# Designed miniproteins, single chains, continued (3): the designs that were tried, part 67

Each design is a single chain, and the fold is of that chain. pLDDT is the mean over its residues in the fold that is shown.

## One batch from the design tools (miniprotein)

Design m10449
Fold by ESMFold2-Fast:
Structure m10449 (fold): chain A 94 residues (1-94)
Amino acid sequence: SMDEQIERLREELIAMLEKLKTWSDEEQLKQLNALTEMLLSIASRMSVEEVERLLEALEEVYKELGDTLSPAAKEKLEELIRKLRELLEEKKRE
């Protein structure tokens, strides 16, 4: 069920990013900032394995859609990926 949950998350992230393309740059940044805070909050309570799976799904989404996003949106997604990697490394040190 974890694999099914991660696949669902990936599909939802793709759908959200496609929808974001129809919004203003200001609204895109607002939504991506909210997503970053939400995912970091969730990931802080996840196991190392769950954070690794989330990071893999997000990196796959970035590979598929990153170049289709506005530069500002792409930068925010890169920031989210970086922050999740930092959190994962912190969890692995515990």
Scores: mean pLDDT 78

Design m10450
Fold by ESMFold2-Fast:
Structure m10450 (fold): chain A 85 residues (1-85)
Amino acid sequence: MPISDEEVLLALGRMYRGIGKILYKRGKYEEAYEAFKKAAELFLKAGDYESAAEAYYDAAKALEEAGKYEEAEELKKKAEELKKK
């Protein structure tokens, strides 16, 4: 039973989001942002807009902790647009 491309993208997205959460808890906010951004991009490719939106919110939180408030606000707006479907 071959794994579908969509299933691979979702699995990778979940993995990167998990890595991002660990990095965030350790105070590695720039690395957490990169991991969450990668997760969001993978979820978008898989068509999972809800998970992509959550990953962008997590990325925005990491940017806020890094002091990048304008970039964080832009990602929050992107996440809200994805939730509207």
Scores: mean pLDDT 85

Design m10451
Fold by ESMFold2-Fast:
Structure m10451 (fold): chain A 76 residues (1-76)
Amino acid sequence: MEIRVVLPDGTVLTFDVSSIEGAIGALLRLMGLALDRGAGFRLLTEDGEEVRSLEELLEAARAGRTLHLVLYPLPA
């Protein structure tokens, strides 16, 4: 079971989320990418719905959805 995440630059990352450990690893990787840019992140579906939990991430993967990584500035 895989989830695709589109980065702001159009790069597509694919993560294996067949396990909770894989899903956590995907979230940590995306968090690292946002922190490297001094930003926070949100994961949105193609319809603009926010994925806010590991359960929602797994449901999106089972539905074959593509997620979009959105970066937002952290408070100064």
Scores: mean pLDDT 80

Design m10452
Fold by ESMFold2-Fast:
Structure m10452 (fold): chain A 82 residues (1-82)
Amino acid sequence: KEELKKRIEELKKEIEELIKRALELGLPDIAELAEKLLKKLEELEERLEKAKSEEEIKEIEFELEILEGLLGILRGILKIAS
């Protein structure tokens, strides 16, 4: 649980940095997509606080991996657009 909390906090920071960079480059659509990921990540953090079973924690971990993958795609797009 603490390891997942740390991953969520680190991912939030990365998304915030991506939003800032996208706006600096004049890519508001990328910033908007990153904002949506940030909101989903905040929902996931609330679910983690309420999680009581190992099954729920595994589901949260899987969804976190998906969000990490999506951030990677957005970072790739941003680099190509730079």
Scores: mean pLDDT 81

Design m10453
Fold by ESMFold2-Fast:
Structure m10453 (fold): chain A 75 residues (1-75)
Amino acid sequence: MVLSEEERREIREKVRERVRKEFEEFVENASEEEKKELISAREAIEEALATEPNPDTRELARLALEAIRRIEEKE
């Protein structure tokens, strides 16, 4: 048995916090080209959110969609 299950839970929480912070940083500091690239991925991210069975991955998809929305509003 892998004794890292509790450590994996801690890692998942840290990853979630880091990803949220990274998306916030991305919305503020990314280039127009990088922002357009993320926007072009929106359809795939929406599909992943609808079909992904992993709740952690779904949360990451939601954060990505939120970042896309913020970018689109900041034009």
Scores: mean pLDDT 73

Design m10454
Fold by ESMFold2-Fast:
Structure m10454 (fold): chain A 81 residues (1-81)
Amino acid sequence: MEELIREAIEKARTGDPEKILEAAKTLIRLSDKAPKELVLEAAREILRAAEPRRDDITAGVAEVAAATVLAVLDPEGARAR
């Protein structure tokens, strides 16, 4: 479980839009099954990786998914945005 979230972080760090989306899919599926701190870290890494790729629809979908996870699991951090 945790290993899959860590793998998702590594995929996001490649900067490949397809891998960033795959990381976001893993994050959504495991958001309630992995430690909250690790899930939040993965969501932030996916957002960071997707930001330079805003012209890519695949990266855009991943950005929305990661932002949604952050808003749901870290409401206090989301209010500061």
Scores: mean pLDDT 76

Design m10455
Fold by ESMFold2-Fast:
Structure m10455 (fold): chain A 68 residues (1-68)
Amino acid sequence: MREEIMKEVEITLYRMGGFIAFRQGDYEAAIAYYRKALAIDPDDEVARANLAEALAAAGRDAEAAAVA
């Protein structure tokens, strides 16, 4: 349980960081945060969807298609 709680906190922080960066137009920072969340939990559908959106917003459409 201890490790699961810490991973959940880290995932939440990376998702929030990515969301804030995306809202500020810093798409590269948003991409980096969402990739960190997916490195911890590859099945995180929220982080994956947001990563695809951030990649598309950055003009990296081929990478966005690969993660969707």
Scores: mean pLDDT 79

Design m10456
Fold by ESMFold2-Fast:
Structure m10456 (fold): chain A 68 residues (1-68)
Amino acid sequence: SKEKLDALLEKTEAEVRRAIAAGDRQTVLDIVMKAAREVMDDPEVSEEEATEFLRRLGERVQAILAEA
C-alpha cells in the first residue's frame, strides 16, 4: 500500500541520515539498495509505485548528501 511505501521511505531516510552522520558512505549505498530490493521484490507494489518510491528516495538521499 502507499502507506507501507511511505513508512519504508521514512525509515530508509532515517537510516541514511544516521549513516552519513557516522561518516559511513558505503553503508548509505547498502541501505538504499536494500530498500530498492524490498520494493522491487514486493508483488503488491506496481511498477509505477516502485518507480515513484525510487525517485523520492533518490531525491531525499541527494538532499542529505548535499547538506553533509
Scores: mean pLDDT 82

Design m10457
Fold by ESMFold2-Fast:
Structure m10457 (fold): chain A 56 residues (1-56)
Amino acid sequence: SDLEKAREYLKKGDEAEKAGDKQTAITYYSKAVLYYEQAGDIEGAREAAARLGKLL
């Protein structure tokens, strides 16, 4: 489902950020935002967008 994809991409973004790979983290957080929005999870999309915003 889109919600499961969103959660997986958020996790991958967190792992990339912890590894110091900012560009990979931006890519995964961006995908997490997209899938949370498609799933209608407004709170999940805001959380993913907040994490993305910290890297920009």
Scores: mean pLDDT 87

Design m10458
Fold by ESMFold2-Fast:
Structure m10458 (fold): chain A 64 residues (1-64)
Amino acid sequence: MNEEAREALFEEVEETLRVMKASIDLLEARKAGDKEAEAEAKKRLEEEAREANEAARRLEEALA
């Protein structure tokens, strides 16, 4: 694996982990019935999902 593809893979893994954490935070907020925390967690999940999608695209480009 070349260094560029390896760095892109690490970025995708890190962003995927951030999406998972944000998803857990959202579920915990919903379980607690905290509407304010739920709204905040939803916003963070959307933001992390965008970053994960961008990282996946960069990995695809690095592997081409």
Scores: mean pLDDT 81

Design m10459
Fold by ESMFold2-Fast:
Structure m10459 (fold): chain A 60 residues (1-60)
Amino acid sequence: VSQEEIDEAIGDIVLGVFLALIKSGKEVTPEEVERALSGLSPELRQRIIDEVKEAQEKAK
């Protein structure tokens, strides 16, 4: 298994957690998202950050 596959799996898990929090009515700060993704590649981090932002904007 490649490091890229592991990082993508971790990113998917983190994204799922934040999406669940947003659906439950909790607001997630950009700082919390960036902190959770600090170990991932810049490209993967930005992708997940963008998806969380989009979900939060739609949920407000």
Scores: mean pLDDT 76

Design m10460
Fold by ESMFold2-Fast:
Structure m10460 (fold): chain A 80 residues (1-80)
Amino acid sequence: SVLEELERKLKEVEELVTKAIEKYLEGKYEEALKLLEEAKKKLEQAKALAEKNNAPQYVIDRIELYIESVEKAIEFIKKE
């Protein structure tokens, strides 16, 4: 189902973000950036899937906020 696919994509994003934090704490900024960029791509796919299936606006808004959060993390690390 669409909901199962959305949940799966969001779980994959959470795993990528967790690994990115681990790499950041190890001083591996290039690896952290690659993981966050991948997480962003998966979030954009989740947003597109939600929009295509007429998900409630609050679901789409929540994914968009998550994208913004990941983007801010990318910009923060790029300054290191």
Scores: mean pLDDT 87

Design m10461
Fold by ESMFold2-Fast:
Structure m10461 (fold): chain A 79 residues (1-79)
Amino acid sequence: SSSLTKQAQEYLKKGNEYFKQKDYDKAISYYQKAAELAEKAGDKDLLAQSLNNLGDAYLAKGDTEKALEAYNKAVKAAE
C-alpha cells in the first residue's frame, strides 16, 4: 500500500506538471493513473484529489460532461 501511494503521488505530480503546460491530454492520462493507484491503495483523500484534478483537466478541454462525472466521483470518494 505504501509503494502504491507513493506511485499515485508521483503520477499526480506529473499530471499537475502537464496541466501547467496546458497539455491536458497528458494531464488526464496521469490523473487517471493516479486515481487508479490511489483506489488500490485505499487512499480516499488522494483518490478524491486525483479525480478533482481530472475534472479540472476535462473542463479545461471544454468536456463539461466528463468533468462533472469526475467531480461527482471525487465527492463520493471523499465520503
Scores: mean pLDDT 90

Design m10462
Fold by ESMFold2-Fast:
Structure m10462 (fold): chain A 91 residues (1-91)
Amino acid sequence: TTVEEVLELIDRTLEEIEKIEGVPMSVLMQMGAILTHARIMALSGTFSTVEILEKVIKQLKEMLEETKNEKVKEVIEETIKELEEMLKEAK
């Protein structure tokens, strides 16, 4: 697993959420913030892929707890599962 693959997955998740009808702008902004933060961590060169994965998974789990839209929850849960699989491969 590479940092690029992690960032691509988060970006695809944001695109998938954007296609859901009636999603509040606050949800899109929160996803955008998670992606931006992950990109900053990657660009800093001081964080491992494992550290970036752990941080993103934590942020998405926090977002999932606050989210009331069931379609958005389904997308976030699916992304968390994929990221957790990536984390297992990265060891």
Scores: mean pLDDT 83

Design m10463
Fold by ESMFold2-Fast:
Structure m10463 (fold): chain A 56 residues (1-56)
Amino acid sequence: SAEAEKLGKEAKKAYEEGDYEKAAELLRKLAELHSDDPVTKRILLKEAEELEEKAK
């Protein structure tokens, strides 16, 4: 969807800028849009958790 595409792009930009907290927040929002795919949702949430650790 357009919303998922937008969140993915914003998450990548935040990551490249070193804003791991914002990148994690955006990945959690993206995961909620993947309710139809629990495997993808789980992967996105795991990535968000790893970024939250990097943000300290």
Scores: mean pLDDT 83

Design m10464
Fold by ESMFold2-Fast:
Structure m10464 (fold): chain A 86 residues (1-86)
Amino acid sequence: DAVEAAALRVVGAAASGDLAAATETLVTELGLPEERARRLARAVAEAIAAAQEAGGDPLAAAADAAEREGLAELAAALRRLAERAA
Protein backbone atom coordinates (compact mmCIF):
# COMPACT_ATOMS: atom_id res chain seq x y z
CA ASP A 1 0.00 0.00 0.00
CA ALA A 2 1.61 3.23 -1.19
CA VAL A 3 -0.13 5.33 1.48
CA GLU A 4 1.06 2.98 4.27
CA ALA A 5 4.64 3.11 2.91
CA ALA A 6 4.50 6.93 2.82
CA ALA A 7 2.97 6.99 6.34
CA LEU A 8 5.89 4.92 7.72
CA ARG A 9 8.44 7.25 6.07
CA VAL A 10 6.69 10.33 7.52
CA VAL A 11 6.54 8.79 11.03
CA GLY A 12 10.19 7.67 10.88
CA ALA A 13 11.40 11.12 9.79
CA ALA A 14 9.15 12.98 12.28
CA ALA A 15 10.18 10.68 15.17
CA SER A 16 13.86 11.44 14.42
CA GLY A 17 13.14 15.21 14.36
CA ASP A 18 13.74 15.46 10.59
CA LEU A 19 10.78 17.68 9.73
CA ALA A 20 12.29 18.55 6.32
CA ALA A 21 12.30 14.87 5.27
CA ALA A 22 8.76 14.37 6.64
CA THR A 23 7.56 17.46 4.73
CA GLU A 24 9.25 16.30 1.49
CA THR A 25 7.55 12.87 1.71
CA LEU A 26 4.13 14.49 2.28
CA VAL A 27 4.64 16.78 -0.75
CA THR A 28 6.17 14.24 -3.17
CA GLU A 29 4.30 11.03 -2.22
CA LEU A 30 0.94 12.33 -0.93
CA GLY A 31 0.68 15.51 -3.05
CA LEU A 32 0.14 17.95 -0.19
CA PRO A 33 0.83 21.68 -0.61
CA GLU A 34 4.15 22.55 1.10
CA GLU A 35 2.59 24.78 3.80
CA ARG A 36 0.04 22.09 4.77
CA ALA A 37 2.79 19.43 4.69
CA ARG A 38 4.99 21.51 7.04
CA ARG A 39 2.07 22.00 9.46
CA LEU A 40 1.24 18.27 9.43
CA ALA A 41 4.91 17.20 9.84
CA ARG A 42 5.21 19.41 12.94
CA ALA A 43 1.87 18.15 14.37
CA VAL A 44 2.88 14.49 13.82
CA ALA A 45 6.33 15.04 15.39
CA GLU A 46 4.76 16.72 18.45
CA ALA A 47 2.15 13.95 18.80
CA ILE A 48 4.81 11.19 18.54
CA ALA A 49 7.06 12.91 21.11
CA ALA A 50 4.15 13.34 23.56
CA ALA A 51 3.07 9.69 23.11
CA GLN A 52 6.64 8.41 23.65
CA GLU A 53 6.96 10.51 26.84
CA ALA A 54 3.62 9.16 28.15
CA GLY A 55 4.38 5.54 27.15
CA GLY A 56 1.62 5.56 24.52
CA ASP A 57 1.46 4.31 20.92
CA PRO A 58 3.30 6.71 18.57
CA LEU A 59 1.49 5.37 15.46
CA ALA A 60 -1.93 5.92 17.05
CA ALA A 61 -0.83 9.44 18.11
CA ALA A 62 0.36 10.17 14.54
CA ALA A 63 -3.02 8.94 13.20
CA ASP A 64 -4.90 11.31 15.54
CA ALA A 65 -2.69 14.22 14.41
CA ALA A 66 -3.33 13.39 10.72
CA GLU A 67 -7.10 13.24 11.38
CA ARG A 68 -7.05 16.64 13.15
CA GLU A 69 -5.28 18.11 10.08
CA GLY A 70 -8.04 16.69 7.82
CA LEU A 71 -6.07 13.80 6.26
CA ALA A 72 -8.47 10.90 6.78
CA GLU A 73 -6.72 8.48 4.38
CA LEU A 74 -3.31 8.99 6.02
CA ALA A 75 -4.95 8.64 9.47
CA ALA A 76 -6.62 5.35 8.40
CA ALA A 77 -3.29 4.00 7.08
CA LEU A 78 -1.53 4.89 10.36
CA ARG A 79 -4.31 3.19 12.38
CA ARG A 80 -3.97 -0.01 10.29
CA LEU A 81 -0.19 0.05 10.93
CA ALA A 82 -0.77 0.55 14.69
CA GLU A 83 -3.14 -2.46 14.78
CA ARG A 84 -0.61 -4.72 13.00
CA ALA A 85 2.23 -3.55 15.30
CA ALA A 86 0.22 -4.51 18.41
Scores: mean pLDDT 84

Design m10465
Fold by ESMFold2-Fast:
Structure m10465 (fold): chain A 68 residues (1-68)
Amino acid sequence: MEFDPNASREELLRKLAATYRRLVEEGKSPEEIRAELEELIKNMPPEDRARLLAAVDAMVAQLEAEAA
C-alpha cells in the first residue's frame, strides 16, 4: 500500500522541521539552513522532493525577510 511510504515521509518531514529549528537556534544563515535541508531530502522521489523543497523555500524566505 502507498500508506507505508507516506508514513516514512511523515518521519522525514518531522526530521526536516526539527533540523530547521535547531539550525535557526544555532544562528546558521538562511543559505546554510537551506543547504542542510536540501541534503536531507536529496534522496527523496522527485515529486516528494519538489513539495518539500517548496516548504523549505518558504521557511528560508521568512528568515531572510526577518533579517532585513
Scores: mean pLDDT 70

Design m10466
Fold by ESMFold2-Fast:
Structure m10466 (fold): chain A 58 residues (1-58)
Amino acid sequence: ASRDQSVKGAKSYLIKNPQDAVKLTKYLVKNGKTDIIDDLLNDPSVPQSVKDKMKKAI
């Protein structure tokens, strides 16, 4: 899958499961997918509270 498709999937998951933001971010870091984290942090449709939790997990 392309990076764009991976970002879209992760975003959909976070919107449905905002409580998993820290867990998902740690998973992405462990799998070397930091580019996906950067894209999510710069996406205006991701809630600020979710972004704050993601930043704390990095």
Scores: mean pLDDT 80

Design m10467
Fold by ESMFold2-Fast:
Structure m10467 (fold): chain A 52 residues (1-52)
Amino acid sequence: MTAEELLEKAREALVAGDYDTAIEYAQKMLEVDPDNEEARRLLEAARAGAAP
């Protein structure tokens, strides 16, 4: 899976309200590119959406 595919899947999951999946793909992207600002933003947004 490419870095771009990981970002797209994270965005799709976030839009669908599937925060657990969005977190997984955003974290995977950060493993590939730790400096990826969009992946960090997606991760924070997904965690905020999943918060109690």
Scores: mean pLDDT 79

Design m10468
Fold by ESMFold2-Fast:
Structure m10468 (fold): chain A 92 residues (1-92)
Amino acid sequence: MKIEEAEKLFKEGGNYLMEGKYEEAIKKFEEAIKLYESEGVKNANAYIALGRAYLLLKKYEEAIKAFEKALEIDPNNEEAKKFLEEAKEEKE
């Protein structure tokens, strides 16, 4: 049930992201991450989505931290690597 609730929050965050409601998306992704982690689950995709929302808000340092956490969970994730490079370039 809690994992299903986390998945629902993650999907709601994705919907806000598509609507350009980036602050609302961040809140939903953070809530999803907290529920996943309360059940012992680290979800790289949730951190990637969080990083993307920060990147779209031009919060590059927060985006970098989120993508680095995604890569800590899934070191071979090419999407997270690409977004991390993008966030670092934009911060410069």
Scores: mean pLDDT 87

Design m10469
Fold by ESMFold2-Fast:
Structure m10469 (fold): chain A 59 residues (1-59)
Amino acid sequence: SLAERLLVHEAGLSREQAREVVRLARAGRDEEAKRLVMEHGGLDERQAEGAVRAARELG
């Protein structure tokens, strides 16, 4: 999906990690998705919130 590609390209996540973030965001599990992006993508909390929102809208 577009959301998965953006998470890989902009957040530096692996394809597997990006798929999990999109899955969690679609399920409304935003805090878990945010934690995964912060741990593996090296993003701060504000950037991670934006990435999760984008994943929910685009995925």
Scores: mean pLDDT 81

Design m10470
Fold by ESMFold2-Fast:
Structure m10470 (fold): chain A 60 residues (1-60)
Amino acid sequence: MSEEEKERLKREAQRIIEAGIKEGRPLDGLKQATEYLKENGLSEQEARDLAMEALYDVLA
């Protein structure tokens, strides 16, 4: 996966997580972001790690 593709996926994951947080369901947002990343070609572990990084970036 290119760095540009990874950056786009992370940005969309951040958006999904942010929406979940604003709705008062951050864990649902994290789960939706992880599934989005898996659908876009990341492994289970890579998707989970990137979704956690996206969550941390949103909270920072």
Scores: mean pLDDT 82

Design m10471
Fold by ESMFold2-Fast:
Structure m10471 (fold): chain A 58 residues (1-58)
Amino acid sequence: AAEDQALADMAVRGARTAVEARKRNPELGEAIEQSLRDFGAAHPVAGAAYRAELARAE
């Protein structure tokens, strides 16, 4: 659905932001990752997209 796609896109962008933030400020990166984990728990499609993007980056 369009909403699921939007949630997945937001999660991917959030994951990329977390990776970049962690390079400059590890505490900020961890905080963003925690927020994305919480978001993914509420929205499974977003959680799957977020985890896949982090796995690709690492």
Scores: mean pLDDT 76

Design m10472
Fold by ESMFold2-Fast:
Order: C-alpha cells, then sequence, then structure tokens
Structure m10472 (fold): chain A 91 residues (1-91)
C-alpha cells in the first residue's frame, strides 16, 4: 500500500548515487516524495543514459502508458501487463 518503505528508499538512493551521482540521486528521492511526475521523468532520463536499447520511441511508449494509467484509460492490471512487455523489450 505505501509506495516504498524508508529502508527501501534509502537503498534506492544509495544505488542511484553509485550510478548517477549524489546530486541526481537526491533530486530523484525528493521528487519521488513530492512530485511523482518529475520522479518518473528523471527515472526515464537515467535509464536512457545507461541503456542505449531505450530508443526514443520506447521512451515515448513508456510515457504514453503512464499517461493512460493516470487518465484512467488503463487499469492497474493492464498497466502491469504493458510494463512486463516493455521490460522484455529492454532485456
Amino acid sequence: RPPLSEEELARLREELEKRVGPERAERFVEAYLTDPDEAWRLMLEMEQEENPALTPELVEEIAQVREDVRAGRLSDEEAEERARALEERLA
């Protein structure tokens, strides 16, 4: 029910610091707690920098899925199915 526990959030911050540096990790954690839209945007930027398999088309598709969920056009179950398909394409 709650998004991430304090322990999970601390572990995520530590992992991000190693990957993208302390400033960007701190900004992501702050956005995660205060602005979920900004947190999503920052996550996609980080993933695109680290994974060249994330094409502009795939990033746009991910953003569209998120917007469809937010607008109520996709159920949580449909969103999970879409996320799984996208993860398979990134692997």
Scores: mean pLDDT 71

Design m10473
Fold by ESMFold2-Fast:
Structure m10473 (fold): chain A 57 residues (1-57)
Amino acid sequence: EGLEIVTEASLRVAPLGRKRVAEAHAAGPTDPDALGEALQPVVRETNRLIEELERRR
């Protein structure tokens, strides 16, 4: 049950995650702080989608 919600959220966020990682890599040697900052929107969107999908059940 919870796994289904997490899987759905992950599938919706995966393209954004790939784009953010590519952008960070293109900026030069990956700074852990810069990569963490670039991934923050992905983390926030994933958590939001999980909560929203859980509410729709």
Scores: mean pLDDT 67

Design m10474
Fold by ESMFold2-Fast:
Structure m10474 (fold): chain A 80 residues (1-80)
Amino acid sequence: MKAKEYAEKAEEAAKKGDAEEAGKYAVEAAKVALEHAKTLEEILRAIGLVLSAIGAELDGDAEEAAKYAKEAAELAEKSE
């Protein structure tokens, strides 16, 4: 599954108020961004997004998790 598909699933979960599901998809989107990262800057940014997505899930912030999923999808698309 592409990072964009995970970001779309995270947004749908956020609309339902499901922070756990949104966070799970945000982490998966960030992992895809990390797999496609080509530079040290992109790798560090992807790692930051993974940690931020986990934080949003733990905080119960579904909207913040969906935001990080979108940023991860944009990073993955920029890389490949």
Scores: mean pLDDT 81

Design m10475
Fold by ESMFold2-Fast:
Structure m10475 (fold): chain A 70 residues (1-70)
Amino acid sequence: AEEALREKARQAGEELARDVKYTGKLNLDKYQEAVDELTRLLVEMGLSEAKARAYARHALAQAITEALNA
């Protein structure tokens, strides 16, 4: 479960970073979809929606930053 969540965040971060590198803009629709998907996974793991959403936003922001620096 933990590994699947980490992998999902990495993949979403890479896709969003790719959009930034090629278009110069963050795709906000894809960003929101990724946050919603990570939030759903975290809620399935037992987190409240509010905590899950906060964690999802943080994890995705880290993944995007890492992908942009790669």
Scores: mean pLDDT 81

Design m10476
Fold by ESMFold2-Fast:
Structure m10476 (fold): chain A 77 residues (1-77)
Amino acid sequence: MDRQAEIEENTKLLEELIEEVERLAKDESASPSKIAATVAAAGITRAAVVAEGGELSEEQLKRLEEAKKLADEHIEK
């Protein structure tokens, strides 16, 4: 198994998912289900990066938590 390639791939996917959550949370027309699914995907991808021994920057962790907070506010109507 190419652990380094998996870490790099999942880190890129996580960054894309964080950006998508931030975008959807600002979009008044975005489906709450789509936002919830994207947040869940970001959480799973973060877990995969950590499980393979990858490290997330403090900035990435803060962005993910803030994105989750914005998503939760949007999901609750």
Scores: mean pLDDT 77

Design m10477
Fold by ESMFold2-Fast:
Structure m10477 (fold): chain A 73 residues (1-73)
Amino acid sequence: MSMEEVVERIDEALAQMRALLAQETDPARRAELEQVIAVAEERKQEAVRNNDLFGLQLTLIELEAAIVVAESA
């Protein structure tokens, strides 16, 4: 998987997280989702700057796991 492909998947996962955030009515859960999104965006930007494919892949895995947890709540 190329860096471009991983970045595209991260962007798709971030879009899913933002959709979950838009439907969330609990302020505490909204704050948690906003924090996950903010951390993932920062890590994505840093990994792209550093040409760090492993960092991007790890960010994607963490983000996909967060989506599963959010959807199961």
Scores: mean pLDDT 83

Design m10478
Fold by ESMFold2-Fast:
Structure m10478 (fold): chain A 55 residues (1-55)
Amino acid sequence: VETKEVVLVAPTEEELRAQAAAVEAELRAQGWTVTSRAVFRDGGFYTAYLGFARA
């Protein structure tokens, strides 16, 4: 099993959501499954930590 972590940073929640959706769609097309999502707001930015796995 392969794992991959992606970190995204955006100045707005809307931009972060759009970036996350695009990354998830691309990786899902490559056979990856989302295993975790964690979203934080720090220092005026939104940060997302996305975990993926593939068999």
Scores: mean pLDDT 82

Design m10479
Fold by ESMFold2-Fast:
Parts: sequence; structure tokens; C-alpha cells
Structure m10479 (fold): chain A 70 residues (1-70)
Amino acid sequence: SAELEELARKVVEKGEKVAKKVLEAKEGKEELLKKLEEISERLETAGGDIELLKEILEEIEKLEEELKKL
């Protein structure tokens, strides 16, 4: 369960940072909000699935990289 707890913590922490940046975005906000919504929906369905949480973390990290390019 330590792996699940650490992944859940990372998903929450990075997700919150990314969500804040999306809300503050000047360009591409509509597309960024759509991607954030898709990630949020996946997170709600993931539960305690470690593999799904890893995929969600990767999607959050991809969105963070897109935000850095704006």
C-alpha cells in the first residue's frame, strides 16, 4: 500500500499545481480545461488501481509540459 499512497500523493500534488496553472492560462485555456476534465474523470474511475494511477500521473505530467510551452 506504500506505493499506492505515494502515487496518490503525487497525483494530488501535481494535479493541484497543474489545475491552478490551467485556470491562470492566457492562451489555449479551452483545450487545457478539456484535458484537465478528462484527467479528472479518469481519476474518479481509477480508485486504488496502481497502473491506472501511474497512467493518470503521466497524463498530468504531459499537461504540465504543455503548460511550460505557453
Scores: mean pLDDT 80

Design m10480
Fold by ESMFold2-Fast:
Structure m10480 (fold): chain A 119 residues (1-119)
Amino acid sequence: KEYQALSYLMLGRYYLKQGKYEEAIKYFEKAIEVAESIDKNSPLLARAYLYLGEAYLKMGDFEKAIEYYQKAIDIAPDNANAYYLLGLAYRKMGKTDEAEKWFKKAEEIAKKKNIKPLV
């Protein structure tokens, strides 16, 4: 099951890199379905939501991008990149004050991780 979720996640990333956003979304949704069936708090599920948000961001659907970035944050509240991407989506919507708030949160979380070595 975990291997299947990872395989769908990798295939989604492949299509995302090719600019085939609808195909990427299809595979990220399959990855989410499998990951949820295993563990609703899994790192794979959080990653799938981040990539799904990125696909919607690239398609210009900023509201869906924000929704999926928030789902990723709910699972992995210590992921600085998720807060950065959330800020980027708000900035693209012209919500500058909200974007700044989320960029600051991303920086605070990143600083906490930089204090501790990767080991």
Scores: mean pLDDT 82

Design m10481
Fold by ESMFold2-Fast:
Structure m10481 (fold): chain A 87 residues (1-87)
Amino acid sequence: SMEEEIERELAVIEESINQARQKFTDELKQKVAAGEISQEEADAQLAKFNSRATEQLDFVRQVYELRLAKDREGLRALLAEQEARKG
């Protein structure tokens, strides 16, 4: 079903975010070990990454809900707002 297909798409996005988070965490660990950044700076950067990842996933879930509802006007408005925020 369309619902099952979208749930699979969300799972793929979540897996992609998890892989990116692991890579970023490893890069931050290397920078701390090299003395390039402090542990506090690394923790702050990871927190920002996690906040952005949550925002991205929430946005995709909103698109999912509007697609299932066939709310074309709501979807158009959401996409226009997202593009405006990107500059």
Scores: mean pLDDT 82

Design m10482
Fold by ESMFold2-Fast:
Structure m10482 (fold): chain A 84 residues (1-84)
Amino acid sequence: SEEDLKKALELLKEADEYAQKGVEYYRKGDYEKAAEYFEKAAELARKAAELLKPYLSEEEWKKFEGVIKGLEKKAEEARKKAEE
């Protein structure tokens, strides 16, 4: 629905904001906060992807999954550094 598309765009905007803060914390050496922000960004992006799934081609879905996996990987890397 149009409402689902609007909600997905809001979630993507929030995901981007969390991802940006994750990068900032990572560069400052606050790996625990970086991990938390990247995890939240991935969660929000995944929720947006679920809402968009009926409107996406197979290729577009795979690209979206790639972005989400990238955020999840950044969160894992930050979490590992926080444990050092």
Scores: mean pLDDT 88

Design m10483
Fold by ESMFold2-Fast:
Structure m10483 (fold): chain A 79 residues (1-79)
Amino acid sequence: SPPTADDFYSLGLGYLSEKKYDLAIKAFTQAIELKPDFAEAYLQRARAYEAIGTEENLKLAAADRAQAEKLAQEAAAEA
């Protein structure tokens, strides 16, 4: 079967635990492309960006955290 958003999310978590931040970001990006409302994937991608810690990566992390919060609020409003 083709890989799912959850498969890429799990792969990204594995790379995070190994401190392979570039690979984690790529895996979470694939999860988000397959499931654009995947708030947890945005949050974990933000953590990978923060771990790299450059000024540009911190801005990308802030954007991903904002998107995760927006998606979580939208999901709560539909419940």
Scores: mean pLDDT 90

Design m10484
Fold by ESMFold2-Fast:
Structure m10484 (fold): chain A 68 residues (1-68)
Amino acid sequence: SSIEEGAESAKNKKIPPEVAEAIGESLMESASKEQAIEGLKLGIEIARKAGEEEAAKVLEEKLKEVEE
């Protein structure tokens, strides 16, 4: 079944938490606050669909920082 291999392939190309943090910071620096929020939300959705929960958590923390 291609679904299980797709999930494992996504896990092999894990976004490290450090890279997710750098992406979040880049969005916060380069975009307006509203654009950064939307970018972070999209990143969280993509990471969750790829099964990268650690990357999703890092992006959620960055989203909270932007909202606070």
Scores: mean pLDDT 68

Design m10485
Fold by ESMFold2-Fast:
Parts: sequence; structure tokens; C-alpha cells
Structure m10485 (fold): chain A 84 residues (1-84)
Amino acid sequence: AEELTELLRRGLRLAVEVVEARARGDEEKEAELTAELAALEAEIRALAERLLAEDPEALRAALEAAAPAYEEARRRSEEILAAA
């Protein structure tokens, strides 16, 4: 559960960094971060699928624990896009 929560938080941080790189026009950094995010999303999906099968309450707890990070990432992304 804790491992999934930390991976979700890392993914949300990377997603914001992708938006920031795009806003700056940094094509190389955007591509690099997008690749890192895609790899991390694959890890998150694999762990989430395992938890869904073995411990669905731990999956729920991890998603709930990550919710504040999701709201923060959404807010930051909206601010960056509004400024661009």
C-alpha cells in the first residue's frame, strides 16, 4: 500500500514536470520526462493490479492517501497552462 502511494506521488510530480517542460518549449526534457512517466505508470499499473487481486482494501487506502497529491498536481498544471 505505502509503495503504491509513493509511486503515485512520484508519477504526479513527473506529470507536473512534463507540463512545465512543455510550457517552456523544452522538447528534449519533455520527451525524457514523458518516457520516465510512461515507465513509472507501467510499474504503478502492475502493482495496482496485484493489490486489486490480493488486497483491494490496501489499494483503496493507497489511492485515498495519494488524493491530496493528485489535487496539488492538478492545481499546479492548471496554473502552468493558464500562464502559457
Scores: mean pLDDT 83

Design m10486
Fold by ESMFold2-Fast:
Structure m10486 (fold): chain A 65 residues (1-65)
Amino acid sequence: NKEEAEKLVDQAERYAAQGDYDKALELLNKSLELAKQIPDKAEGERMVERVTRLIEAVQRMKAIS
């Protein structure tokens, strides 16, 4: 569900801002699984790309912390 995937991204961004990268990654991975279930192919592909990029960014932040 797109709305649920978006909410998980918003929550993950708040945890990342607080330095809780593990919790952010947990929520982003849940969002990624929901994004794969979006019926609209174009919306699903955009959301998967966005969430994947955020996962990579959070992993880099965690590595340099």
Scores: mean pLDDT 85

